# Ledger of designs, part 83: designed miniproteins, single chains

Each design is a single chain, and the fold is of that chain. pLDDT is the mean over its residues in the fold that is shown.

## One batch from the design tools (miniprotein)

Design m2886
Fold by ESMFold2-Fast:
Structure m2886 (fold): chain A 94 residues (1-94)
Amino acid sequence: MEEQERIRRKLRMAEATLDVLIETLKEYIDKYKDNPEIVKKGQELLEEATKAREEVRKLMEQPNVSKEQADEVIKKVDELEKKYREFLKEINSL
């Protein structure tokens, strides 16, 4: 029971991170709409983040989530945050 509570807290934090990331990506895509490279990369990240959020939500619907299932989704979120940091570097280099 305690392990499930910890897993669910991590999944809720991952969902919150993805919610912020998705909204921020939408704002950057709109702000830089005249830059096709930024729009393309932003849209690719937005699609990946949206899919990751659906995976998190599907796991949260399950009565029991394994640590392995949670760790895999969290790893995907960490990879998306790294890609987002590279995206910000490209924007800052404009």
Scores: mean pLDDT 86

Design m2887
Fold by ESMFold2-Fast:
Structure m2887 (fold): chain A 59 residues (1-59)
Amino acid sequence: SSLEEAREAAEKVLKEIKNPVAREYSELTAQMALSQGKSAEEVERTIKQAIKMGEIIAA
């Protein structure tokens, strides 16, 4: 299903995040996107943007 695909995409990207602040922020953002029914592509895009923001916050 599309929800399963989106969740798998989120898990895959989140596992690669090494910075704990960026990971936490990205996890929250991913959970919100998934609850809104976003597609796997949209969830992945959202997480990548959240990683950049998390790194800025951690700096």
Scores: mean pLDDT 78

Design m2888
Fold by ESMFold2-Fast:
Structure m2888 (fold): chain A 76 residues (1-76)
Amino acid sequence: GLVEEARRLAEEGVRDIKEGKRLMAKGTLEDILRGTGLILRGIGLLWQAWLLGRRDPEAAEIARRAAKEAGLTLLE
């Protein structure tokens, strides 16, 4: 269902953002480029979860909690 899809997107998005931040902290050009790509991918996944939240309040709460865990502010 929609809530399960939002949860999977949110979990993957948070994981990508956390991994990307860790890579960027290493400070090599390769790690910075790889980390930036993961952060952008993770933001895209959280954005998809947030869009599902427009249709379901439980999905919206999942997306908000995931954004907070990733250190992001959602515009709503």
Scores: mean pLDDT 85

Design m2889
Fold by ESMFold2-Fast:
Structure m2889 (fold): chain A 77 residues (1-77)
Amino acid sequence: MKTAEELAKELGLEDPFEALLEAMKRLAAEEGVTLTVEEVDGVITVKLGGITSLSPEELAEAEKRLSELLNEAKKKL
C-alpha cells in the first residue's frame, strides 16, 4: 500500500491527509460505496452509504473505526 506522502506526490497534492481522503473516496466509489467525511468542531466523522452487504451493526463499527483512523492520521500528518 502506498504511504500518504507517496500518494500525495502521485496526485500532485501538498497535503498527505488530503491525498489519503481522495484515495479513500476513489476506492469506495469503485466498490459502489459513497464515503462521506464530515468535520465538526475539529472532529472527523466518516459515513458510508450504498453498502448492502453489511449489517447495520457492522456498518456502524466500520464507520467508527474509519473515523478513529482518520482522526489519528490527521493528528500525525
Scores: mean pLDDT 70

Design m2890
Fold by ESMFold2-Fast:
Structure m2890 (fold): chain A 64 residues (1-64)
Amino acid sequence: SLDDAIDNLIRTVEHWFETLPLDEAEEVLDRIKAHLRRHWPQDDADRLISALDKKFEELKKERE
């Protein structure tokens, strides 16, 4: 399902964020968000972007 695909993508991106310095992780997140906004339907892009932003905020808190 789309929700399962979104969850799998979030887990993959979460793993990448754990291996990168915080500033580089933010840059990668911004690039992914820009790509989603250009190529995905708006509602699907907004939903995934919200999930990615939430995961990034969780990772920021875990690092400090």
Scores: mean pLDDT 76

Design m2891
Fold by ESMFold2-Fast:
Parts: C-alpha cells; structure tokens; sequence
Structure m2891 (fold): chain A 85 residues (1-85)
C-alpha cells in the first residue's frame, strides 16, 4: 500500500513539474515575442501559448487525480494503523 501511494505521488509530482515547465516556457516565449517580435510573431506566440496552457492544465488535472488516489490510500492506511494501535 505505501509503495503504491508513493508511486502515485511520484507520478503526480512528475506531471506537475512538466506542467510548471510548460507554463514557464510559455511565459518566457510570450515575453520574448512581445520584446522582439512583429505582429505576426506575437500572434503566432499567443496561439502557441494557448495550446501550451491547455496541455499544462490537462497534465495538472491528471496529477491532481493521482494525488487524490495517493491521499486516499494513505488515509485508509493511517485509519487502519490508528484502529489497530
């Protein structure tokens, strides 16, 4: 049970890290495009940023589901330990 909870937590952390990296890349991309880009470059950057944001949101939702599964397993284990002493 603990190993399964740890596995879910690790997977959730990886997905959250990937989502955070995408958001950071998106923000840097938009800032760079706004400083150095013409109207076409900015329009392309905005379109790409929306796609990255959507992908990051999907990854975060998957991570939240895994975090919930891990928390449910830990809560069940702790309840068992508390009841058994």
Amino acid sequence: LQAQADAYTKQAEELKKKADELISERNKYLIDASKNGDDETIAEAVKKAKEMGKEANELRKQADELTQKSNDLIAAYNAQVAAAA
Scores: mean pLDDT 80

Design m2892
Fold by ESMFold2-Fast:
Structure m2892 (fold): chain A 70 residues (1-70)
Amino acid sequence: MEKIREFMDALLKAGMSVEEAVRAGEILELLRQGYTLEEVAKHLGISVEEVKRLLDKAMEATGKTLEELL
C-alpha cells in the first residue's frame, strides 16, 4: 500500500529503530486484515503489551489515531 511507506518513513524520522518500525507496519497490516491484538501478538511472537507499545509509538510519530492508521 502506498500509505505504508509514508508511515514507515514517519516512524523512522520519529526515532524508532528499523526493527520497531517494521514490526509496527506488520501489526497495522494484520489489524487491517481483521486480526485482533491478541492474534497479532501470537503471530509475531511478542506480548500484547509490546503490540500496544509499538502502536502507541506509531500513533505519536504520525499524529494519527489507531482508526486513522487502519
Scores: mean pLDDT 77

Design m2893
Fold by ESMFold2-Fast:
Formats: C-alpha cells, sequence, structure tokens
Structure m2893 (fold): chain A 92 residues (1-92)
C-alpha cells in the first residue's frame, strides 16, 4: 500500500481511476465527475459486500472541503465492525 492511501483512494483505483486522479479526489483537490463518484460508490459497495457488510453505501462530496464523505445506510453493529476491519486492512 502506498503511503497516505485511504479507503477512498483504494476504491477509486478499483473503480479504474488512475493513482493521480484517486489521490486528487480523496484530498479534495479535484472534484469527481458524477460518473467517477458512482464508480467509487460501486467499488465501495462491492468491497463491503465481499466483506459480508449488508449496509448500503453512499458517497457524497462535502461542499465545504471538496472531499468525499462515505455513508452507510441500515448499518448494524456487525456491519460497523466489518467496515472498521475493512478500512483498517486497506489503510494500514
Amino acid sequence: MEPGETLITYAARKAGLSDEEARAIARGERPPTDEQLEKIREALQKMAKEAGVKAEIEVRVDPETGRLLVFAKNLTDEDAEKLAELAAKITG
């Protein structure tokens, strides 16, 4: 894992974005297109599903910072633990 990689940069690369685009979007330096935002959401949802998480993942742009905000709908305590483990595994 590259230094400074986040769950967002990892998901963006899995969605087919370049390393440069993934990092710029994660830092709020470049706004994602609607297509890029949806692909990142789909990549996060796929990773969550593969980890056994049943929660629905939503991704939005924070208008104040330009950074991505990740939300989980219908999150159970079990899903919260699995998401925390997934994030730790990806971010280090």
Scores: mean pLDDT 74

Design m2894
Fold by ESMFold2-Fast:
Structure m2894 (fold): chain A 87 residues (1-87)
Amino acid sequence: MPPPSPLERLRARLEELAARHRLSEESRQVIDAAFDAFAAGLAAGRDPEAAALEMYLRISEVPDLSEEARREIAALLAEFLAELLAQ
Protein backbone atom coordinates (compact mmCIF):
# COMPACT_ATOMS: atom_id res chain seq x y z
CA MET A 1 0.00 0.00 0.00
CA PRO A 2 1.22 3.56 -0.60
CA PRO A 3 2.22 5.45 2.59
CA PRO A 4 -0.48 7.73 4.04
CA SER A 5 -0.45 11.32 2.75
CA PRO A 6 0.58 14.17 5.10
CA LEU A 7 -3.12 15.11 5.39
CA GLU A 8 -4.12 11.52 6.28
CA ARG A 9 -1.35 11.41 8.94
CA LEU A 10 -2.49 14.77 10.38
CA ARG A 11 -6.10 13.50 10.58
CA ALA A 12 -4.98 10.27 12.31
CA ARG A 13 -2.84 12.20 14.82
CA LEU A 14 -5.70 14.60 15.60
CA GLU A 15 -8.07 11.63 16.18
CA GLU A 16 -5.49 9.99 18.49
CA LEU A 17 -5.02 13.29 20.36
CA ALA A 18 -8.80 13.62 20.83
CA ALA A 19 -8.90 10.06 22.25
CA ARG A 20 -5.94 10.64 24.64
CA HIS A 21 -7.44 13.90 25.94
CA ARG A 22 -10.90 12.25 26.20
CA LEU A 23 -12.65 14.90 24.12
CA SER A 24 -16.44 14.65 23.77
CA GLU A 25 -18.10 13.43 20.56
CA GLU A 26 -19.29 17.02 19.93
CA SER A 27 -15.70 18.33 20.26
CA ARG A 28 -14.43 15.59 17.91
CA GLN A 29 -17.06 16.68 15.35
CA VAL A 30 -15.77 20.30 15.55
CA ILE A 31 -12.20 19.05 14.96
CA ASP A 32 -13.35 16.86 12.02
CA ALA A 33 -15.23 19.81 10.45
CA ALA A 34 -12.20 22.11 10.90
CA PHE A 35 -9.93 19.47 9.32
CA ASP A 36 -12.31 18.96 6.35
CA ALA A 37 -12.41 22.74 5.74
CA PHE A 38 -8.58 22.87 5.99
CA ALA A 39 -8.14 19.99 3.49
CA ALA A 40 -10.66 21.60 1.08
CA GLY A 41 -8.82 24.94 1.36
CA LEU A 42 -5.47 23.32 0.51
CA ALA A 43 -7.07 21.53 -2.47
CA ALA A 44 -8.39 24.92 -3.67
CA GLY A 45 -4.84 26.39 -3.60
CA ARG A 46 -5.21 28.42 -0.39
CA ASP A 47 -2.04 29.55 1.39
CA PRO A 48 -1.09 26.63 3.73
CA GLU A 49 0.03 28.85 6.64
CA ALA A 50 -3.19 30.92 6.53
CA ALA A 51 -5.32 27.75 6.25
CA ALA A 52 -3.49 26.15 9.21
CA LEU A 53 -4.01 29.26 11.36
CA GLU A 54 -7.75 29.27 10.56
CA MET A 55 -7.99 25.55 11.41
CA TYR A 56 -6.17 26.13 14.73
CA LEU A 57 -8.50 29.02 15.65
CA ARG A 58 -11.59 26.87 14.92
CA ILE A 59 -10.24 23.97 17.02
CA SER A 60 -9.32 26.39 19.86
CA GLU A 61 -13.09 27.07 20.27
CA VAL A 62 -13.55 23.46 21.51
CA PRO A 63 -14.77 23.82 25.15
CA ASP A 64 -13.06 20.73 26.68
CA LEU A 65 -9.67 21.41 25.02
CA SER A 66 -6.86 21.80 27.60
CA GLU A 67 -3.87 24.12 27.20
CA GLU A 68 -1.65 21.01 26.81
CA ALA A 69 -3.88 19.71 23.98
CA ARG A 70 -3.80 23.17 22.31
CA ARG A 71 0.03 23.17 22.42
CA GLU A 72 0.08 19.64 20.97
CA ILE A 73 -2.27 20.67 18.11
CA ALA A 74 -0.09 23.73 17.37
CA ALA A 75 2.97 21.41 17.22
CA LEU A 76 1.15 18.98 14.88
CA LEU A 77 0.20 21.83 12.51
CA ALA A 78 3.77 23.20 12.58
CA GLU A 79 5.15 19.72 11.74
CA PHE A 80 2.59 19.34 8.91
CA LEU A 81 3.50 22.76 7.42
CA ALA A 82 7.24 21.98 7.64
CA GLU A 83 6.67 18.65 5.84
CA LEU A 84 4.41 20.25 3.19
CA LEU A 85 6.81 23.17 2.51
CA ALA A 86 9.79 20.75 2.22
CA GLN A 87 8.12 19.16 -0.83
Scores: mean pLDDT 81

Design m2895
Fold by ESMFold2-Fast:
Structure m2895 (fold): chain A 89 residues (1-89)
Amino acid sequence: MIEEAEKRFEEVIEEAAEFYTKAMESSSPLPPEVLYEAGRKWAIDVANGIDPGVLSPGTEKGKELEKKVREAGRETEERIKKAEEEELS
């Protein structure tokens, strides 16, 4: 169901944002709440197929989370489109 895909997507975005915050915390003078918002944007951009550039955590775990976020984004988009077609029928 679309609701489960949306929940999974939000969980992955939150996981990625938390990881981004922790990864950048030691290297950035910005407050944690600003880093968390940057992390959410990074995760959403990755889910939409946009490369986050130099703001991306360059660790192996960061790369794994990018793949996970991209996968969740594609799955959610496909489920939304399918649900919309079902509702219009």
Scores: mean pLDDT 69

Design m2896
Fold by ESMFold2-Fast:
Structure m2896 (fold): chain A 106 residues (1-106)
Amino acid sequence: NTALAHVNLGDTYESLGKYDEAIDAYIQAIQKTDDLDIAIEAAERLANILEKLGKTRDAFWIREAIKTRDLGVLKAVARAYKNGGIEKAYLDASTELALEDIRKAV
């Protein structure tokens, strides 16, 4: 209920041209959901707004996160939009995997 309410709120803000509020609502939808389909729906809307605003690099990394079909990756990338680089949040997962392989080899 709460996550879907945030998606609907984001859609409303977007229709009013309130893009910052729409972005916040979609991020909240992703963070508050345990449903992968809802997270993907919110992330797709977020990527579309960012692309429309010329933030094509941020939109690219969100779409890469969507391709993983992983709720944790989607939540990490969405959270990173406000507090840090989306790209770094996505790449940190690959870095952790690489470090695990290196540690295994020692």
Scores: mean pLDDT 80

Design m2897
Fold by ESMFold2-Fast:
Structure m2897 (fold): chain A 56 residues (1-56)
Amino acid sequence: SLEKSFEAAMRFLQTGKISEDDIPYLRALADYLKDVAPGLAKTLERAIKEREEELK
């Protein structure tokens, strides 16, 4: 789970794009980051939300 979240984050950082399959792993990472780096968590949550809107 943590390894998958790290892989998803690395892919996002390299491409600027979120794969649909990576969304749950990035969600888990954002939840973890809320207590440690809230600004980064918000940025990630926004990127996920924008991607989810594209998929609808």
Scores: mean pLDDT 81

Design m2898
Fold by ESMFold2-Fast:
Structure m2898 (fold): chain A 73 residues (1-73)
Amino acid sequence: SELSKLIGEADRALHAGDEEKAVEALKRATELAKTNPLSAAERALVRHLARQAEAQGFPKVAEAARELLRVSA
């Protein structure tokens, strides 16, 4: 799905240390999630991404991931 693609893009950007690109991908995913809520699997991936971002010192990415989870609740 487009959501899975954007979550994957955010994950790759985080691993590359590209905070701006990761946040942008998550913001796009948040807009899509307003009309197409996250699946259980996608929600698990986003929770994992938020924890990884926090552990690696990317608070803006962690916050964007949490916002995606909130909108899709």
Scores: mean pLDDT 87

Design m2899
Fold by ESMFold2-Fast:
Structure m2899 (fold): chain A 61 residues (1-61)
Amino acid sequence: MSLEEVENELLRLILQLETRKGASELAAEYMRRAEEAAKIPDEEERYRKLVELVEELRGHL
């Protein structure tokens, strides 16, 4: 995946999690983690962190 594709997939999964009743706080936590990952100035480290968040979210969905 490109960096843009990973960012789009992460947002899609966070929105999907938000639709689950009782998961709004968890969705908000992942949104905060995504925002912090997006602040990482190193593109390679940012990519790795975003992929990690995507894989974690897939495990929860």
Scores: mean pLDDT 79

Design m2900
Fold by ESMFold2-Fast:
Structure m2900 (fold): chain A 86 residues (1-86)
Amino acid sequence: MEKVDELIEKIKDPSLSEEERMQAFVELINLAVQAIKDGKIDEAEEIVEKLRSLLPVIEKQLSPEQVDMFKAAVEYLEKLIEEAKK
C-alpha cells in the first residue's frame, strides 16, 4: 500500500507536470490490475476506492478529456473486480 499512497500523492500534486501525473495514474491502474491477477481482490478494491476519492481533485486540475479517461479506467477496474469475484 505504501507505493499506492505515493502514486496517489503524485496524482494530486499540482507542481508535477500533467504528463507525470498521468504516468502515476497509469502505474496505479497497473497495480490494481496486477492485484486482481494475483487474487488480491481486497487490495484492488482499496485502490479503486482511492481512485474514486481522487475524482474531485482530477476534475479541478486536469483537462475534460483526461477526466473522461480517468472515469473510464475506474469503471474498467470495477468490471474486472466484479468478474474476478464470479
Scores: mean pLDDT 80

Design m2901
Fold by ESMFold2-Fast:
Structure m2901 (fold): chain A 66 residues (1-66)
Amino acid sequence: SKAELLAFIDGLAPQPSYRVPSSSTDPAVEAAVVRLANLFPEAELIPLPGAADDAAQFLALLRSQL
């Protein structure tokens, strides 16, 4: 869910970069990318087209980067 994704992001340790979905039409995914950028303004956000279509896939993508 969107709430689970945002809660996961709020608990993340700072990373030098995050791979994030680009071109997603899901508002939950877009909101989560914005939250990552706001929490980690010095991190590089690397776009991956088609990497996640929903909140569950984005959560899995973030977990794979730890």
Scores: mean pLDDT 81

Design m2902
Fold by ESMFold2-Fast:
Structure m2902 (fold): chain A 61 residues (1-61)
Amino acid sequence: MTEEEKKLIKEIAELYEKAVEGDLEALDKLNELSKKFSKRITDEQRELILERIKAAMRASE
């Protein structure tokens, strides 16, 4: 992986943590970055991340 890819992965992970806590802004940013990164990660991995975010959002109801 390039240094740019490492930075992007770290940013995605941080946004994922915030989105799991119910931060909708982090969810939106994560979706944008995930769409760009989907070419480098599997569709299954991307879907699992989104599923977990959705579960966190439901828990915050």
Scores: mean pLDDT 65

Design m2903
Fold by ESMFold2-Fast:
Structure m2903 (fold): chain A 99 residues (1-99)
Amino acid sequence: SRIQELMDEIREALENEEQMDPSYDLELLREAGVTLEEVRAWKADTAARRAALEALYKESLEKALIYSLGLQIGQLLLAGKSLSEKARKLVRELLELLK
């Protein structure tokens, strides 16, 4: 429940918070194990993205959640947006909980 609560808070912060320096967001994306090129490719093929997430979920719930978070951050960055300071803190807290 706490992981899901953090995911919801992160999603809300990504949509509604003040933009900051994107260099920190690229670091968080790297920590989540996702590249912007992967996000672009999977945006073009939603079925492939779903299959990869289902495979990760079978291996580890934690890996699937981290990857899903990385896709959300990557989509935001591809839209020309960046994370707020609050969103970065929430993302780091979630990554620490999942490791």
Scores: mean pLDDT 65

Design m2904
Fold by ESMFold2-Fast:
Structure m2904 (fold): chain A 68 residues (1-68)
Amino acid sequence: MEELLAEATERVKELRSIFEKLDNEAQTQAIGAATYTTMGRTLEGTPKAKDYVERSLEYADKAFALMK
C-alpha cells in the first residue's frame, strides 16, 4: 500500500509540473489523479484506500497517454 501511494503521489507531482503543457482532456485526467491520491491518503488503513490509489494511477496513465 505505502509503495502504491508513493508512486501515485510521484505521478501526480510530475503531472502538476507539466500541467500547463497538457490539453484540457489531459488536465481533467490529471485532476482526477490528484483527487484520488488525496482520497487514498485520507482513507489510509482502510480497504477503500487501495481502490482510490488504483484509480489515481489509472487517471495518471490516461493523462500521460493523451500527451502527443
Scores: mean pLDDT 78

Design m2905
Fold by ESMFold2-Fast:
Structure m2905 (fold): chain A 106 residues (1-106)
Amino acid sequence: EEKKLNELKEKLQSDDPEERIAAVRELGRLAKESKDVGLQLKAVEMLREIVLNDKDPEVRLAAVEALGEILKDPNAPDSVKALARRGIEEAKKHPDPEVQAAAEKA
């Protein structure tokens, strides 16, 4: 799983927004399904960073959606959900109105 997280980090440096969206979706799965809470928390931190800093609105929206899915997952640890909730609250204050709207729906 640590190797997978490093592979996702490299994929997030792609100039192709579709590759970054695929990496966002994989980070969301890792945050929900990993047996290592430390890796789950790192995945959520990476999603929060993407919401804040990705150049492409579609990539930012995919990251907000992934954070929302983590909040709705009954098997995600409370610490992971708390960090995802913080990401959603930050997204509600984002200067992009589309990111704000996606966060309100999450």
Scores: mean pLDDT 85

Design m2906
Fold by ESMFold2-Fast:
Structure m2906 (fold): chain A 90 residues (1-90)
Amino acid sequence: SMAEESIREIEEIEEKAEKAFELIEQEKYDEAIKVAQEALDRIKRIEAMVDALLRQTGSPFIDTAPLQRLREARERAEEALEKAKELKEK
């Protein structure tokens, strides 16, 4: 359940990062910045949850694949945030 909820959160974060790029293409830079920031804020919360699970035991849900997806989603969201900020100033 918790692992499935975490994977769902990661999927939603990935979708938010892609939505931020869609908003950039629509020249909705302020909305893109907000959506990218929301993705980054959710990533921070998931990282805290993963850390808590690690502290309970060597949790079977603390593995490299979801953590790598989260890292990739963070990089994607950071790219969207930077691009939207740059284009907004032009």
Scores: mean pLDDT 78

Design m2907
Fold by ESMFold2-Fast:
Structure m2907 (fold): chain A 70 residues (1-70)
Amino acid sequence: AAELKALEEELKKREDTALKQAEHSVESLKKIMLERGVPQSEVEKVAAELLKLNRDLLAIRRARALREAE
């Protein structure tokens, strides 16, 4: 119980860090795409999809780590 809560908290902190890094990378990519003349609407759509995929992957990894800890 306590160990699972501690693991969940640690995984959450790692997820937050990874998401922040992903957001920074996506912002850099958005600037490059805009510089290349890609429409703003398409750039925003791509950015949203990349962030969604990153969040989904992190959630799956957390679920697996918690299951393995049981």
Scores: mean pLDDT 78

Design m2908
Fold by ESMFold2-Fast:
Structure m2908 (fold): chain A 79 residues (1-79)
Amino acid sequence: EEKKKEEELLDLAADQFAADAQRRHGVSVTPEEAYRLAVEELERIRAGEYKTPDGTKAGPSGAGRERLDRILERLRERV
């Protein structure tokens, strides 16, 4: 049950990233392109370009990196 709920949260996160990308680029972006743009942004975070609000370096921890990888997997499925 918890695993299935986690999968649903990952799908929601992927959809949210795609919706944000589409909102930023407007009417010229197809849904498929929005998912591609979201993948690019999340890949930068995964590569350790993520910054905390206080400016310290924050790479994804083991669990955080695994979650980002799974969100990326959902986004890539829709590209």
Scores: mean pLDDT 64

Design m2909
Fold by ESMFold2-Fast:
Structure m2909 (fold): chain A 93 residues (1-93)
Amino acid sequence: SKEEAIKKAEEAFNSLPEEVQEEILSMSFEEVLQRAVELGRELYERKPSQEALEAAQEFSETVEALAAGEVPLERFLIYTAALLERVRRVANL
């Protein structure tokens, strides 16, 4: 649901160090998109662990739910960036 997706994204953001939170809040749409593409490339170049694959699937499902829920673009970008950072950390990248 939209509410569950928002809670997951908020938990992801709040779990990050303050410095990373500040970086995410300053990111442009283009920077978030670039980080998504870079993460995808890194996952394809390395054999991802089962945990990394599960994190990537949860990311995909959560982002789709946020988009379907018509979350405002500014919040969608923050949530997407936080969820990307969560996947990166689970993948040890």
Scores: mean pLDDT 84

Design m2910
Fold by ESMFold2-Fast:
Structure m2910 (fold): chain A 101 residues (1-101)
Amino acid sequence: SLDEDIDKRYEEIEKNSKSLEDFEKVAQRLAEEYKVDLKKIAENLGISEEEARRLLVGVVLTYRKAKELGHDEIAEKARRIYQLILEGKLTKDEFEKIMEE
């Protein structure tokens, strides 16, 4: 399931991320494994590819922390953004729409 996938990715991030560079390497591996076009996501959002990689990692971390703290509404938003990134469908309009809910 998507939740099991996010949990696995969180464990990889937590285990391997002691610096910003390590977070970026984990995000790049995630993108390659899922064939995610981070360049397209960066262009859609008007950000750099590096910022798009940080967004991918940040969404995974946000989901896990929100679930841990019982903020299910924040966790669900993070999960939806994660899915849209994996599908190459995240746009600025979709991101803003999810965040405004």
Scores: mean pLDDT 77

Design m2911
Fold by ESMFold2-Fast:
Structure m2911 (fold): chain A 77 residues (1-77)
Amino acid sequence: SMKEELEKAKEEAAETLRRVAEKTGDEELRKEAEEWTKKSPEELLARARYLFTLLSSKPEQAEEAKELEEMIEKLEK
């Protein structure tokens, strides 16, 4: 079911954001991750693209940016 696949993608997106928050030490992102399961795929894509741009500008966050890029590709499916 497409709906079940989208719900799984949203949960994976929330986990990815939580891991990014852990690595960056950003408590606001960690709190935001809890709300991601309630957002539409379109809202998640917009937010993930913004965060990818922000994190990819920082060499120390290159791995976190890659995790967000992979999540964006899954959500675009």
Scores: mean pLDDT 75

Design m2912
Fold by ESMFold2-Fast:
Structure m2912 (fold): chain A 79 residues (1-79)
Amino acid sequence: LKKEIEEEREKAREEDEEMRRVEEERERKLKEAEEKMKVDPKKGEEEKKRISREYTIEEASEGVEMLGHVAKAVSLERE
């Protein structure tokens, strides 16, 4: 039981690390899009919207996965 709890917490930690990676990638791409706005404001704005949409979905997906592992660890700990 305790080993299973530790394993689920480890998975949650790995997902959290993945979310951090996704966030850093998003920041980098947003800066690139902002640089594009200096050359073509309309195209840069469109790219910012696409990046925001793409990473919002990915972040939400990773968040659900992490919460799932945390919930399992808590459930196992209470039993």
Scores: mean pLDDT 72

Design m2913
Fold by ESMFold2-Fast:
Structure m2913 (fold): chain A 69 residues (1-69)
Amino acid sequence: GTSLESLAAAVANVLKAHGIEYEPEAPALLVERVGTDLAALGAATQKLIDYARATGKKITVADVEELVP
């Protein structure tokens, strides 16, 4: 998609597909931080997945701010 909303939905769908819980605002914040480059957004999403799997915790807005400066 070409909109930030559709990119946020794509991030949310990837997290759901991996069984990762997240705060509702977290996918949109990731897109805001990373931008519209699909490769960069995919890499950042994978970083969140790896973090969630390592910690067993829900991804929060604070986690996005910490992991994606």
Scores: mean pLDDT 83

Design m2914
Fold by ESMFold2-Fast:
Structure m2914 (fold): chain A 71 residues (1-71)
Amino acid sequence: PTVTVTFALPESPEPLEVEVYVDGELVARTTTTASTLTVTLELPAGTHRVDVLATGPDGYGVYSSQTVTVP
């Protein structure tokens, strides 16, 4: 089934490199200046951890996590 997950991103004057992980596996990578990221994912039934790592040009990273349950 398809699920949509939205994350808040840190403010940055430069584009952020954003990596999306599901249960520890990298599933998407993008670059954005937006303050939010919306991702549509095909996930099997069960409970999954979705993590977003946003990395700035100075190499700093900020992690954000959400748990999604798919029926």
Scores: mean pLDDT 80

Design m2915
Fold by ESMFold2-Fast:
Structure m2915 (fold): chain A 92 residues (1-92)
Amino acid sequence: SEESKERAEFVREIQKLLVKLKDEDKETILRALAQFLGIEIDDDLNRTLVKIIRALVEMGLKALAQFIAKFIRDELSYSKTPEEIIAELEKG
């Protein structure tokens, strides 16, 4: 559908941004993602991350939200499904 194409193009732009910033620190990546999404950057980076995750989930990009959350927080979970991790992010 048209919506699926627009969603795929949006994901591609985020992927390009992440590739460009691959060698940057996580704060720089987080700030760039917030700016790309039009999210106001909070001095508390955890609050900025929550805003980014919620925005991506609301856009239907749950897998990307989960990936970004794990990457920024250095969180490794071998005991939880992707769905469980997304549910935890949605509760925060």
Scores: mean pLDDT 70

Design m2916
Fold by ESMFold2-Fast:
Structure m2916 (fold): chain A 104 residues (1-104)
Amino acid sequence: SLNLTEEQVNQLIEEAKEVAKSLGLLDDTIGGIALKYFAMAIRKAAGLPLTEEDKELLDYLKNALDETTRQEVLQRALTILKNLPNNPYKEEIEEELKSIYLSL
């Protein structure tokens, strides 16, 4: 697990958002979902409690999206992770992204 403070987690989420924006990944609904999914995975990896928005996202991913769209959300989140510069937490965040997907 990541020994990150809430402040450090929020900083990583802001960096992920800027990366996603720079890559044009936020131009559609799936991009917005992928960024929220990425943020949830960072909070989980850091041992932080899930937000109400994270819980709503989990319900949406499980009950409203088909398998193909869930895979697209995962792949976009992995693309954001791959493009984060100087990220020492890449492996742990990738494991959480995949773990959440397998739990759906």
Scores: mean pLDDT 85

Design m2917
Fold by ESMFold2-Fast:
Structure m2917 (fold): chain A 62 residues (1-62)
Amino acid sequence: MEELVREAFRATRLGDFDRAIELAKQALEKGAPKSEIQRLADLARAMGHDEVAEELEKLAKE
């Protein structure tokens, strides 16, 4: 779980948003806090990727 969150942040910083979303889904399935996925969404928005941020926020609100 912790590893999946870390890899999702890394993928986001590298611009690999498809992988970041898949890793976020897996992290949530393994019990990651929704707050961590919200932080990932905040990072994507700060990078100018609003559509990616919205997809991640949707996962966090599930």
Scores: mean pLDDT 81

Design m2918
Fold by ESMFold2-Fast:
Structure m2918 (fold): chain A 64 residues (1-64)
Amino acid sequence: MVTKPYEAAEKYFRQQGAQQVSFGRAVLKDGVYEIEVGTDKGTFLVLVSAADGKVLGVKQKEAA
């Protein structure tokens, strides 16, 4: 399993002050991983580039 997209997402949320990070569904679409991430701050959809592992964007789905 390629862990780099998950590592990028976890690092991003830890830098934002999240104390808990869990991963839900992940979809690869046109070179971008759309990863559902649950945190103590809410649920987010994170877009991570498959080519370089950069976080391209974050959308909040639900507030905790």
Scores: mean pLDDT 75

Design m2919
Fold by ESMFold2-Fast:
Structure m2919 (fold): chain A 74 residues (1-74)
Amino acid sequence: DAAALAAAEARGAAAMAALLARAKEILENMSEVEKEIIENSPSPVELANKAAEAGLDNERIAALLVAWVLLEKE
């Protein structure tokens, strides 16, 4: 019960920390293509579609989505 919840939370936290660390690296070292995708993608669906069309893998697309959320402000 509590142990299963703690294990799931720990796994989720580790996965989230890894994604956030990857997103931070991407934000600091974005390629021109990735910057253009983020700048010209008003929604996560558009970003995912453009990234897939650019040949980015699922892991990179997921990291770009997290980076897009972190950059999405006013």
Scores: mean pLDDT 72

Design m2920
Fold by ESMFold2-Fast:
Structure m2920 (fold): chain A 70 residues (1-70)
Amino acid sequence: SEFEELVEEAKKKVLEAAKYHGVEYAKKLLDEFVARLETWINENLSPAEAAEKKAYLDALRAETLAELAA
């Protein structure tokens, strides 16, 4: 889906930013992407659909943070 592609692209950009700009910058960028993706959910999805997509986003946020810590 478009949303899943946006989340994967955001994760990729965060991990790449960690490599070139450091982990603290990457964490800030991750927070900014999460905020933007939550806005996208609220603007494009019904409340019922939003819960599922927010859970997906939360899972990928946790996975990305774990990869940044490795």
Scores: mean pLDDT 82

Design m2921
Fold by ESMFold2-Fast:
Structure m2921 (fold): chain A 83 residues (1-83)
Amino acid sequence: MEEVQELLLRSQQLAAEAGEAERQGDRKKALELAAESLEYAAEAYRLQGKIAEERGDMETAQKLYEKAEEYEQLARELREEAE
């Protein structure tokens, strides 16, 4: 529980930093920080999926794993755009 909260808080902080970088006109830094934010969110969703799976809630686990994969893909695309 606490680990998931820490990952989500870090994701939110990085998203705020990405917004600040964008306001300063640093598009590359904004994209890199946004990608890192999504990567932390994906880790949080994977942990929540693991917990749901351990509790036998396979439907919730599947949805959380799918969300994590979606965020991981978006992070890869943002990092590619930053190059």
Scores: mean pLDDT 86

